Designed miniproteins, single chains, continued (3). Designs and how they scored, part 83

Each design is a single chain, and the fold is of that chain. pLDDT is the mean over its residues in the fold that is shown.

## One batch from the design tools (miniprotein)

Design m10878
Fold by ESMFold2-Fast:
Structure m10878 (fold): chain A 80 residues (1-80)
Amino acid sequence: SKEERIERVVEAVRELGRKYGLTDEQIQALVLAARRMVERAESEEEKDRAITGLRNTLLGLGLTDEQIDEVVAAFREALA
C-alpha cells in the first residue's frame, strides 16, 4: 500500500516534470525528493509539510505559480 502510493507519486511527478520542461537531472532530483516526502508523511501535518517542501523545490526550479499549483494538486491526489 505505502510502496504503491510512493510509485504513483513518483510517476505523477516524473510525467509533470517532463510536461513542464524540466531536464532529466532536475526530474530525477524532484522524484527523489518526492519519494522521501511520501516515506516520511505519516500524518496530515506531515503531508502538509511535504507539500510545502515540494512547492519550495519547484519554485527553485523556475516553475510558475500556476505550474506549481498543478504539480501540488497531482501530488495531493497521489497521496490520497
Scores: mean pLDDT 77

Design m10879
Fold by ESMFold2-Fast:
Structure m10879 (fold): chain A 66 residues (1-66)
Amino acid sequence: GPLSDEEIAEAVADIFVAVQLTAGRNAGLSEEEILADLRRYADSLPDPLFAEAVRKRIDEIEAELK
């Protein structure tokens, strides 16, 4: 396919973050709390490509939240 490993990591991170946000909201957590938890999780990931993709997605969502 036309996707790079980085683009695949970004697509997987997008799905992962979306699932975690949905689950957290259903559990009554704030978006701020969910994103803070996800950022801590990303900092602990052994795969730097996936870790960066997750952080990038969090940053994009935080930018939209002001």
Scores: mean pLDDT 83

Design m10880
Fold by ESMFold2-Fast:
Structure m10880 (fold): chain A 55 residues (1-55)
Amino acid sequence: SALREQTYKLAEELLSQGKTKLAGEVLVQGGQLLIQQGDDETGQELIEKGKELLS
């Protein structure tokens, strides 16, 4: 989905700038929005990746 691609692109750009916490937050928020839209599998994947960056 466009939301998945844009979320990954933004997170990768933030990671390249050393903004690891912000990248994690973006992934969690994007994943939550995907779940709200009915894309549970992709949404959970993004949330898990985001939580790893926030730990």
Scores: mean pLDDT 85

Design m10881
Fold by ESMFold2-Fast:
Formats: structure tokens, sequence, C-alpha cells
Structure m10881 (fold): chain A 94 residues (1-94)
């Protein structure tokens, strides 16, 4: 299930990028949905264009994901309102 965790992490990275830009919740939600389907190569390019380092962002989302697993990862995905993220989290928890 490592691939599912990697998809969730990429979605979180793209969500953080849009949040950092001060985008609204709907835009962040769409970014998270796009991130679930995005390759590492595509995401690295987006992060580079934003002046962000992929490895640093990975450390941040690794910490976020571990914290959410301790609290309520599915509830967090539901609060974000992303249907794709909810599906990935439900599959990961099986």
Amino acid sequence: KKELEEKIKRALMLGLVETRKGKDDETVKKAIEEGTKMSEEELRKILEEEGLDFEEMKEIVDAILEKLKELDLLGAAEALGSEEMKKLVKELEK
C-alpha cells in the first residue's frame, strides 16, 4: 500500500501549494483531487515553478500524514471534501 500513501502525499503537497498562495477552499480541494492522479515528475515540476523543493515538501507531508493517521485520516479527507482522497484513504485503511 506504499503507492496509495505516495498518492495521498502528492495530493497533500499540491493542496499545500494552493493554500500557501491564499487560494480558497474550493481551489485547494480541486488541487488535492488533481494531486491524487499526478505523477512524481509532474509534481516536482510544479513545485520547482513555485520555488519549492520536493524533498522538503515530502518531509512536511510525511509528518502531516503520520499526525493525521494518529487523529483521524478519513475524517480529515472528508473535511477536505475530496472524493478521490476519501477513496484513497478508505483503500489504504483496508
Scores: mean pLDDT 77

Design m10882
Fold by ESMFold2-Fast:
Structure m10882 (fold): chain A 80 residues (1-80)
Amino acid sequence: SSLERIKRVAQAAREAVSKFDLPPEVMEQINKELDLALNAETVEEAKRHLTRAVSLFTSVASDEQIDEMAEKMQKAAAES
């Protein structure tokens, strides 16, 4: 389902973010949004929180970190 796919992407993003050297305050905000995406009951809610997490991440992440996260998220989205 679309909701399960989005939650797989959010989980992959959460795992990727935990390994990056990012400012602690921003890491807390990203993890909060990803946790909300993982606990969402609707596709719309999950997408909103995942989008917010990605926006926060891209505001502080290096190009290399952005590329690595994009690859992990794409792989998770393709899993069936």
Scores: mean pLDDT 86

Design m10883
Fold by ESMFold2-Fast:
Structure m10883 (fold): chain A 64 residues (1-64)
Amino acid sequence: SPEAERLARRVQEFLEEIQRLIDELKKKNMTPEEIEKAIQDFVDKRLSHLEKERELREQLAAEA
């Protein structure tokens, strides 16, 4: 389905962003523990952003 293909693309883009972050942090000579924390913070920020966008969309729909 088009929705499944869109989801797969978004997941791929997200995984590519994580891999890029890992590569950048490794170049900065960060420890594995610091890299793991940075990845967790990145994932948490992404999930928080998606939740806030969903809430804003629901609020705008209710006001319309």
Scores: mean pLDDT 78

Design m10884
Fold by ESMFold2-Fast:
Structure m10884 (fold): chain A 83 residues (1-83)
Amino acid sequence: MEEALRRVREIEAEMLARAATLDPEKDGAEIQRLTLEGMVRALELLPSEELRREFAESLERSLKVIEDPEIREMLRRELERIR
């Protein structure tokens, strides 16, 4: 568990660092993609079925509000991999 938690923290730090270099007004789609990528990577490291289900539900909700077709397609593919 310590190893998985360490990797989740590394993913979070990487996501935050990358997001900090982006303009939220101009790069909103890139920030969304970065967030979804980090969530999927973290999900793969956490073996809890309950947590995986919660993340999958969160990703499904995100799919409904994403207007960028490339990001929506990426999320759809990741959801298929998780299920």
Scores: mean pLDDT 66

Design m10885
Fold by ESMFold2-Fast:
Structure m10885 (fold): chain A 91 residues (1-91)
Amino acid sequence: LEEDAELEEKHREELEKLLEEFGDEKGLELLKEAEKMEPLERAMALGVVEVAVAVRITVARKLPEEELKARFSEELIKLLEERKKRIEELL
């Protein structure tokens, strides 16, 4: 379904942006390599990237607000807040 494909693409873009802001070169490499994989392998690779991003978000949440704003873009801070809410709802 086109709608599902578009949602998956948006999710990939969000992960790529988070990895770029965190400077996770290995995560970015895995995310780009996942595009060349079969659907199941791609889903597994995206899962690994998502866990890595979740760990980095957890670490970033321990930073003072002023340091977070100095190191990361306003867009990333917004994504961190949205992801924090989603993770807290799952835990």
Scores: mean pLDDT 67

Design m10886
Fold by ESMFold2-Fast:
Structure m10886 (fold): chain A 92 residues (1-92)
Amino acid sequence: SAADRKALADRMREKLEEAYAAVRAAIEASTTLSPAQKQAALAQLDALYAEGLAALEEMKNAKTDAEFDAALARFQASVAAMGRAAAAALGL
């Protein structure tokens, strides 16, 4: 149902916000990154976080399983990109 899709998207949003906050804090706390590198990493993280939030809104507003699955795929791609950007910024 639309309510179930909204509930799932809201739960995924909470986890995304927690992950974003943790990665942001790790970048800000880094002693190996220069101020310029931190600014660049945070800007990239913010852009990917915004893409993830947009995908979650598409999931919440999905009227069909196909629309939901497409939005979920976009969300998963954004989260994977955030993970790669975080790993690159932290030298992992």
Scores: mean pLDDT 84

Design m10887
Fold by ESMFold2-Fast:
Structure m10887 (fold): chain A 55 residues (1-55)
Amino acid sequence: GPTTEEDARRALEGARAATDRASALAALHQSKEMIASNPENELAREALEAAEAKL
């Protein structure tokens, strides 16, 4: 579905809260889908960077 700013913010929070590889991979996948839906979404990009930092 369409990515909202609230969905992107929750993805960023989830990425930052990730404590294991599985959670980090889930956040990475979600962030990539959000960026694919709206490439200008800065929060989705931050969520991707946060998830990659955990991997």
Scores: mean pLDDT 77

Design m10888
Fold by ESMFold2-Fast:
Structure m10888 (fold): chain A 66 residues (1-66)
Amino acid sequence: ADEARELIEKARQLAEEAYKKGHTDFAERAYKLIDEAEKYLAQGNVDEAIEFAKEAVTIAERALKE
């Protein structure tokens, strides 16, 4: 659970930074993936939560490299 929560928090920070830099479409996609990760975490599905959180991190990091 702690790993998934740390990844979700990292994804939120990166998505917020992408939003601040004007990459709103990437930030919105990252936020949707974060919402899915939180949903699976709430259901006790830690593995799925980790996968969605990793996807959110990837999307936000790609935006920040543009």
Scores: mean pLDDT 82

Design m10889
Fold by ESMFold2-Fast:
Structure m10889 (fold): chain A 57 residues (1-57)
Amino acid sequence: MEFKLVDVKGLSYEEFVKIVKEYGELITKALEAGATPEEIQKLRDKLDEIGKQFEKE
């Protein structure tokens, strides 16, 4: 996956799916709206931070 989703690991399946789906759609929408690479990177960084919190468990 290049710009779609960061591999986020979480214990709560429903919460994980909800968050990942919401940010994935935001990234897709931003790309289609002509967002800058910096905007896309910010969204991906947010997903990565969420994943790190769950992984560090």
Scores: mean pLDDT 65

Design m10890
Fold by ESMFold2-Fast:
Structure m10890 (fold): chain A 69 residues (1-69)
Amino acid sequence: MEVPREELRARALDLLAAASELGDEESQLRYLGKAIRYGASSEEIVAAVEGRIAPSEEARAEVRKRMAE
């Protein structure tokens, strides 16, 4: 199944915002790398990290699950 790049980018930014909100540096680095790979701008990345993007509950749940692993 082909997921559009825009969807992958949006998901990576959502997960980066959740990781930044939860303070998990490992997840932040992981999702930062994915956001860059999927074409996120520096402005989009900064917005996610600075909390200007409210992460979804799905993104928070995924990051919390990974932190528990």
Scores: mean pLDDT 81

Design m10891
Fold by ESMFold2-Fast:
Structure m10891 (fold): chain A 80 residues (1-80)
Amino acid sequence: SEEVKKLAKEIAERMLELAKEHLDPETYERFQKEVEEMLEKVESLDDVYRLVARAVKFALDQGKEELAQEIVDIARELLS
């Protein structure tokens, strides 16, 4: 639905703003590309949860535990 796509976009925009503060420019570009590719495919609320889960995994794989927690916090606020 359009509401699900709007929600996904808001979550993605907040995640990307946080990532700018935590990631170097090259890693940020990879994160942004992955988020944008997943965002284009969002059709359901389950896809929004997958977008968040992938972003959390990316942050953890980069050793950015604080960024991962902040992404989870955004999802809790917007999905609850």
Scores: mean pLDDT 87

Design m10892
Fold by ESMFold2-Fast:
Structure m10892 (fold): chain A 98 residues (1-98)
Amino acid sequence: MEEEREKEFEEAGRELEKILGEEGKKMIEGIKSEDKEADVEALTERAAAAVELIGEEKGLSKEDIIEAIRAASRAVGAQTGKIEVAEEVGEKKIKEIE
């Protein structure tokens, strides 16, 4: 991982942990364990779905769930290097919630 992508991953991870707590930390650990050639669309969709489930279980606002989806999408993009693809899939999921 390039140094700039590592910093972006760390920042996204901190945001996700701030919103989702320990479950956010576990999600970031899962994303970090994925191969760089992983299916970015499928990985981002799974991360967004997990954020929605965790957010609903915790009683989070739609705004917090949306921010957590953005953080998860940025983490996937940083891990895989396909930032634009992960961002596009994340924004599509956000539109389905709004």
Scores: mean pLDDT 80

Design m10893
Fold by ESMFold2-Fast:
Structure m10893 (fold): chain A 117 residues (1-117)
Amino acid sequence: QFREQLRRAVERVRRLSGREMPEERALAVFLTALALRLIGAAFDVSLRDPEFGKRLTELANRLVLAYQRAVDDPDDPQAQRDLQQARQDVLSALDDALARGLISAAEAAALRDLLAE
């Protein structure tokens, strides 16, 4: 259930920040952290492979937009499917970037952790 995934993201942000905060604020913090981390990874990749960096940037933007759409309507099954697909596409691209030596194992692990259900 997407609502349970949102609840877990809120709990995770609260745990990591050590702060009790409203759900909307915790979700905004999560989405901002996800966007910034993915932009950083795409930048690092772009320094060695500009075309792969462009692809990773496009996939990252798609993921952030899919999250926003799913947050706006958590009962929309299409938004949930689009989010799951976008997440899988980013994970696949991160695995490819790691295999090609374009990002560090630590960076890939941190991003995979942010993308975890």
Scores: mean pLDDT 78

Design m10894
Fold by ESMFold2-Fast:
Structure m10894 (fold): chain A 89 residues (1-89)
Amino acid sequence: SEKVEENRKLLEEIVEPVVKKIKEHNFPEEVLLKIEEEALAKMKPKVEEAIAEVEEKGLSEEEKIKKVKELFEEYVKIFLELLEKEAKK
């Protein structure tokens, strides 16, 4: 569907800075896995809060999609910050 294709393109645009940074600095796989684990750990409370809000408030499908996008953007931001910190070592 057109909506699925639009969402895929938006996700790719959100991820692009991370992909570029990884390619630019040739980070070892072990470092990338550690960054992913740290980023996911930082996101866990926010994901749990969002799940609780969805369950308690009965959010619409559009509101749920918006929440998922916001969480993904925040995850990518945290990941990028961790990559930038590692690149400065």
Scores: mean pLDDT 80

Design m10895
Fold by ESMFold2-Fast:
Structure m10895 (fold): chain A 83 residues (1-83)
Amino acid sequence: HAKEGLELGKKGVESKDGREAAELAIRGATYASLGSKSLEGQMEAGVGAVSGAVGLTFPEGELELGKRGGERAIEGAKLALEA
């Protein structure tokens, strides 16, 4: 789960499509949270999921919020892999 979350988060950050970035951020953050053995990793991934979800509700900000969510998913997954 942690490795999958890391990969999805990276794809979200690299995406040029706002909707794809937000969807990948939500999925990456969910997998990072499920794979995390640390509270810090779960919280970081949770913030990523929220950022992605907010991006989906505001199309004009979707790419920025999706990329931010992907970045948080990457951090959560890194913390999960270190634990």
Scores: mean pLDDT 64

Design m10896
Fold by ESMFold2-Fast:
Structure m10896 (fold): chain A 78 residues (1-78)
Amino acid sequence: KAADIVSEALERISAIHPLDPEQAALAVEAMRLASEGDLEGAIEALKRLRESLRKQGKLSPEIDEIIEETIKKLEELK
């Protein structure tokens, strides 16, 4: 389910790098939108999280792959 997919991805990302307050807010928004069935909104929130991590130089290839895989799984649920 969408919320479970997002939750698992965020747990994996947080294990690699703790999220700052901006990133944590985007993660909460992605979870909320996924729980509401707003798959496009959840994907957009994940893309914003990815951009925040990129700007801080914390977007490792592993984290980038987790986000990309998560977005693809959400696209498949549309």
Scores: mean pLDDT 83

Design m10897
Fold by ESMFold2-Fast:
Structure m10897 (fold): chain A 68 residues (1-68)
Amino acid sequence: SLKEKKEKILLENVKKNTDAKYLVIAPSEEGETFVIGHPDKEKAEETKEIAEKAGLPAKVVKTEEFLK
């Protein structure tokens, strides 16, 4: 289904950013999900703000918590 495809793409994008402690995840309506890795929470929150200003619902997660 579309949800399963979105989750798979999200997981693949997270795997590309595993060296980052924090991830900014911004899913789009079209099924594209943006994942940006950051070494610290402050930089992740800055990226989240930029995504939200662009109209994307974004969240910050810890990479370790997502990969469990």
Scores: mean pLDDT 71

Design m10898
Fold by ESMFold2-Fast:
Structure m10898 (fold): chain A 56 residues (1-56)
Amino acid sequence: MSELEKKILQLIDDLKLSDKQKLQLLREYVEAPNPVVPLTPEDLERFKKEIEELEK
């Protein structure tokens, strides 16, 4: 996993967010990622996958 992905997942786990809150956080990161650390295609695919799983 990339450093960005690890930080997102760790933050979600630490905060014990609900599925809806996790979905919102992941969506925001995909749409407005840290510009200093661009998302790799693999990281983007993983985030999309997690968003879809949380939406279901």
Scores: mean pLDDT 60

Design m10899
Fold by ESMFold2-Fast:
Structure m10899 (fold): chain A 100 residues (1-100)
Amino acid sequence: SALEEEVNKLTEEAKEKISKAKSAEEIADVLIEFRKKVYELAKKYLSEEAQKKLEEKITEIETKYSEEIAGKSIEEQKKLALKMLDEIKEEVLKIIKEEE
């Protein structure tokens, strides 16, 4: 679907930006922007119930990774951020398929 293609595109763009990031602040900024864009897509294409489910799943993933990121090197933070982006993408795609 067009929505799945857009989610995949946003994820790949975020991964490229994470790979090029030079600080923890740049990694955080990429993740914040990615989350905003995902929520904008959800608001446009998904039901209110699906939007709430998505927000809950993203919050769970972010909470898990925030504990793992604490005290890590920039390279380890990048690896964790890339894994987090993949997990968010998988949950978004699952919710999209449930709406189809």
Scores: mean pLDDT 85

Design m10900
Fold by ESMFold2-Fast:
Structure m10900 (fold): chain A 74 residues (1-74)
Amino acid sequence: SLEEVIAETLEIQKEIAELYSTLDEEKQEEFLKIAKELYEKRKPEIEAASYEERVKLTLEMYKELLKKLKEIKK
């Protein structure tokens, strides 16, 4: 279960990196701004969480980042 969550997070991180590299500079800057805002929004919950909960919350954050990145790419 936890191993599956970690594996899924790594796969999403890889997809984000690959998709990000296909963007122009303006869209890369837009994504980084959104990523920063999302991280700041999620940070208090992640920092308060147990290790297992933190791993799951991190996966949710990366799923949301990938979704936003796909919206920017269009």
Scores: mean pLDDT 86

Design m10901
Fold by ESMFold2-Fast:
Structure m10901 (fold): chain A 107 residues (1-107)
Amino acid sequence: ALAEAEAHLRRAEEHIRRAREALKRGDDDEAMRHLDEAILHLQRALDATKTLSGEAQRDLARRVLELAREVLELAKELLKRTEDIPRAIGLILRAIGLEIDAELLLK
């Protein structure tokens, strides 16, 4: 669980980085693909985090929350410039869902 959550968080961080680089190049489709992958890895990290308890669960939930917020900001930037409005909205809604779920684990 802990090692699985950590592995998925590292993969999410890498995809977020690649999404930012794609946005710098004006490659909105590649950026959206990387945000899809980041969200999948954040969801897997969150699922693994739910099997933990106490301080370890809260620490990982905070990391999921931070990365989900980064995904949300990149998805909002994409919404301003993409022709694929439904996909960008989908990324925003999925990122918000991850933020809500992670915040619930911090109680």
Scores: mean pLDDT 89

Design m10902
Fold by ESMFold2-Fast:
Structure m10902 (fold): chain A 62 residues (1-62)
Amino acid sequence: MFSDEAMRAWLDYFERETGLRLSDGARAKLLELAGSDLDRLVQYFKYLAQLTGVIEAADIPE
């Protein structure tokens, strides 16, 4: 299980690696939905990599 600090670090890493631009709301929603589950965070980034522009909280499926 990853800590909140580790999950935020992984989010920042994947944002850089994918080239996606996330709003503050989108980043907060991703961390809430993924919790401490890195695999879930990775699956969201795979989905979001299909989108262009700034990713908003509304763009993230529940």
Scores: mean pLDDT 78

Design m10903
Fold by ESMFold2-Fast:
Structure m10903 (fold): chain A 68 residues (1-68)
Amino acid sequence: MPPVVSPLPESLSEEEKELYLGVALHELRQIEDPELARLVADALIAVLEKTHPAYAARLRAELDRLLA
């Protein structure tokens, strides 16, 4: 299968982080099962951690606040 990953820099602007969080939250809110929503969030962080661990850590902190 061809690799299809979005290039994500280790350093993103605050506006870019907010945009990605907004999209992720919108998608998570469409999931009626809160357990599934959490699994999707964890999977997204795991994928980002493999590619951009610094950004993944920052995104995880913001996502944790928003999903709490």
Scores: mean pLDDT 63

Design m10904
Fold by ESMFold2-Fast:
Structure m10904 (fold): chain A 78 residues (1-78)
Amino acid sequence: MYRLRGVAFTEEGEFPVEGEGEPVVGAEVRISVPALDATGTATVTEVLGDRFVAVEGEVRNARGVIPFTGLLVVTGPV
C-alpha cells in the first residue's frame, strides 16, 4: 500500500489531492481533497512510468458528489 499525492481536476477547479492505494491499473485508491473537505475513491486508469498514475473517480462533501480526474505521484509506502 502506497501514499499518493497530486492534483484533482474538478468542475470546482484544480486542487491538491492525497491518496492511498496500489499503483496498478484497475485498483481502487482512497482519495482526500482537503480544500473541498471531500473524500472518496478513484480507480487507477493508467500507470505513467514508475511513479505517476492517472485516476478517475468521485469525492463527496456537504454539497454532494464531485466527479474528478487526477494525476498522482507515488511518494512512499504507508
Scores: mean pLDDT 83

Design m10905
Fold by ESMFold2-Fast:
Structure m10905 (fold): chain A 80 residues (1-80)
Amino acid sequence: MEELIKKIEELKKKALEKVKNATDEEAYKIIQEFLEEARKLGVSDEAIIKAFDTFLENIDKPNEERVELVAKVLLDELRK
């Protein structure tokens, strides 16, 4: 569990670097890559869906904040 949390935090850091100057379309692709990598690491489909819904619900927020919210959803689900 701790190793998976660490890997998700590493993916979050990569996504945050990529979204700094990203358009909304580029941010969408970055989040899709983040979630696909998280799924490959063993994150549940339920957590992935919830995280993606969180990204879509926060369209009015800066892309960096949206990445932070996605990562928070994934990490909260892993800490259950």
Scores: mean pLDDT 82

Design m10906
Fold by ESMFold2-Fast:
Structure m10906 (fold): chain A 72 residues (1-72)
Amino acid sequence: ALEPIRLAGETAYEVAYEITGDREPAEEAGRRAEEEMRERLSTTTEPLTLEDAVEIGRRVGREVGEEYLRRR
């Protein structure tokens, strides 16, 4: 199932959008969070939970949102 990947992306999108009010950094945050989740799922032997996905999404969304604001 791709549920944890989708949840991380959706969470990152929402967090970045809340920070920036802009769709472009929100879409970038979603993409980065999904990529990070795919990498973790492919390289780790530990099970990832939906809670882990939300935590990753929140962190990535915040990081991308803050980067966007620093560049303006």
Scores: mean pLDDT 81

Design m10907
Fold by ESMFold2-Fast:
Structure m10907 (fold): chain A 92 residues (1-92)
Amino acid sequence: SMLDIEAARKAIEGKLSEALKLIAEKLGLETEDVELEYNEELQELLLLSIAGRSIREGDKETYEEIKKMLREAGYEKIVERVEEFEEKLKNK
């Protein structure tokens, strides 16, 4: 999904409020006046949530693009966690 890719890009940029708004728009949820301070753990959680949903949906093009963006941004540990989740789903 283009919204998932855009949300991942915003999260990588540290724009967590914008990332959350894009996620909410995809889910059909209304978010008003949501302000999120940058926090490394929250950034990682948002990125894993976006990638994990794309993996569960079988949207390979989306989660491969997200992994590429994460690698280019230097988020190797998050890439490893995404790949672990992908492997677990392939074994179920």
Scores: mean pLDDT 78

Design m10908
Fold by ESMFold2-Fast:
Structure m10908 (fold): chain A 72 residues (1-72)
Amino acid sequence: MVEKVKEILEKLKKEVSERKAEAIAAMTMGLLNGLSEEEALKVALDMGLSEEEAEEALKKAKEIAKKLEEEL
């Protein structure tokens, strides 16, 4: 789990800012651990993302979480 999140983070850093990539990784882990979408958004906002960035990060995190959950 931790190793897959690290790989996702490294890939995202090439496509988006480091902060946004870290937020996506944190939100993905939160969703996998049973956080609601609202709680995951709050994590991104607490990490310093704007509401727009947090919404985009949530969409990406949901896609990644779904892929990881299918492997469980």
Scores: mean pLDDT 75

Design m10909
Fold by ESMFold2-Fast:
Structure m10909 (fold): chain A 85 residues (1-85)
Amino acid sequence: MSPAQEQLKKMMESEGLELRQQEDPNVLDIYYKGEKVGTARELPDGTFEFTLIVDGKEVKFTSGTEAFELLQEKFEKLKKKEEEE
């Protein structure tokens, strides 16, 4: 796992999310409460492309170091939708 992926994993774990490395070393699966809720792909520029799945709906966004506020907002909305059911 790259240093950027380790940092992302630690940040997401603080929010109750888990990252798991897959066969593609640039792709991490995102889990919440044991269920897969999305993926994060490391891009050549060191940013991440995220795809989150909430009730069959895909939410896609790119987050670099400067865009983590948008990332946190999207994960907050994901968690709220999971908690409403």
Scores: mean pLDDT 67

Design m10910
Fold by ESMFold2-Fast:
Structure m10910 (fold): chain A 104 residues (1-104)
Amino acid sequence: MAEERKVELLSEVLNVDKSTAREMLRDPKKLEEGIKKRVEEITKKNNLTPEAAKLLYKELKEIADFIINTEPTPEAERKVVSRYTAALLRAIGIQIDEEIAKRK
């Protein structure tokens, strides 16, 4: 397991620099702040409701926790990216089921 890979994954999902992601791996308070900042950024840009913002916060917190506590195998990485993308698309109001799965 390489710490650098966890730093890269966390950097991607929270849209922060690798140096910031490395600090978040060592400090749970900085991790929490980073998750909140990411949710606030998405909320501001897409005018999310408080309920949507809460769901996004919960999803990002679970994804970040998974990254920190799971060995970064290629399969685990793909699961992280997939879930993160789905969470973002829901947050910005894209109807994934209509665009990707027409026969829902």
Scores: mean pLDDT 73

Design m10911
Fold by ESMFold2-Fast:
Structure m10911 (fold): chain A 88 residues (1-88)
Amino acid sequence: DKILEFGREVALESQRLLTDEGIPGGGIQVRQDILEYSKTAKSLDQVIDGGVSFVRQTLTDNLVPQDKIDQIVGQFRKKAEEIKKKIE
């Protein structure tokens, strides 16, 4: 399934990004959330939007400043869009 393959790659990217920001536990949680969401997602864009929401929520829960959240979420979305282009 193309959506599940994409979800696995995006989930790994979210874990790397959050681990690099010093939130390894959040990285593990978001990876699992994206993998689970990908089972019911209807498009690659839904996986990206879901992943963005999970990443943003984890950063917010860890009291990361809003400007830093926007930067990290932007990096995540850019990488997810790059992965999407390779799979499509």
Scores: mean pLDDT 88

Design m10912
Fold by ESMFold2-Fast:
Structure m10912 (fold): chain A 82 residues (1-82)
Amino acid sequence: SQQAALERAAELAREIALKAGLNEEEAERAGEQARALAQQAQTMSREQVEEAMKLIVEDTRKNNPELTELAEKLAQAILDAA
């Protein structure tokens, strides 16, 4: 369901934030931002969402390569919510 995909995006973003060294409050904000992004993606074409998600994953691979698998899961959750 769309609600489940939005919640999964939020959970993955919180996990990424915590693993990147952010505190619990910052991680909750990251989760809410991911949920908002997934909702905004619903107003975009599938191609636009896929391109944006590829950029997020590539940026993570360059700056925080250890978090790349989680970033890929987050990207998929956002695509599933869109």
Scores: mean pLDDT 82

Design m10913
Fold by ESMFold2-Fast:
Structure m10913 (fold): chain A 59 residues (1-59)
Amino acid sequence: PLTKEEAERIKARLKAQGKEYEFEEVDEDLYMFKSPNITDEQREKIKEAIKKALEEEKK
């Protein structure tokens, strides 16, 4: 799970790259991907997109 700040930061970065993912709050300020039926392959793709978004931020 991600914190609310992490989820918002990642979402903003992905939006800048033309990609949008939805997150759902599962506990106080803890977020997970909204789609519970995400396959392992889809999770890896999402992680890769997040990693690239963060890498672009750091340059």
Scores: mean pLDDT 61

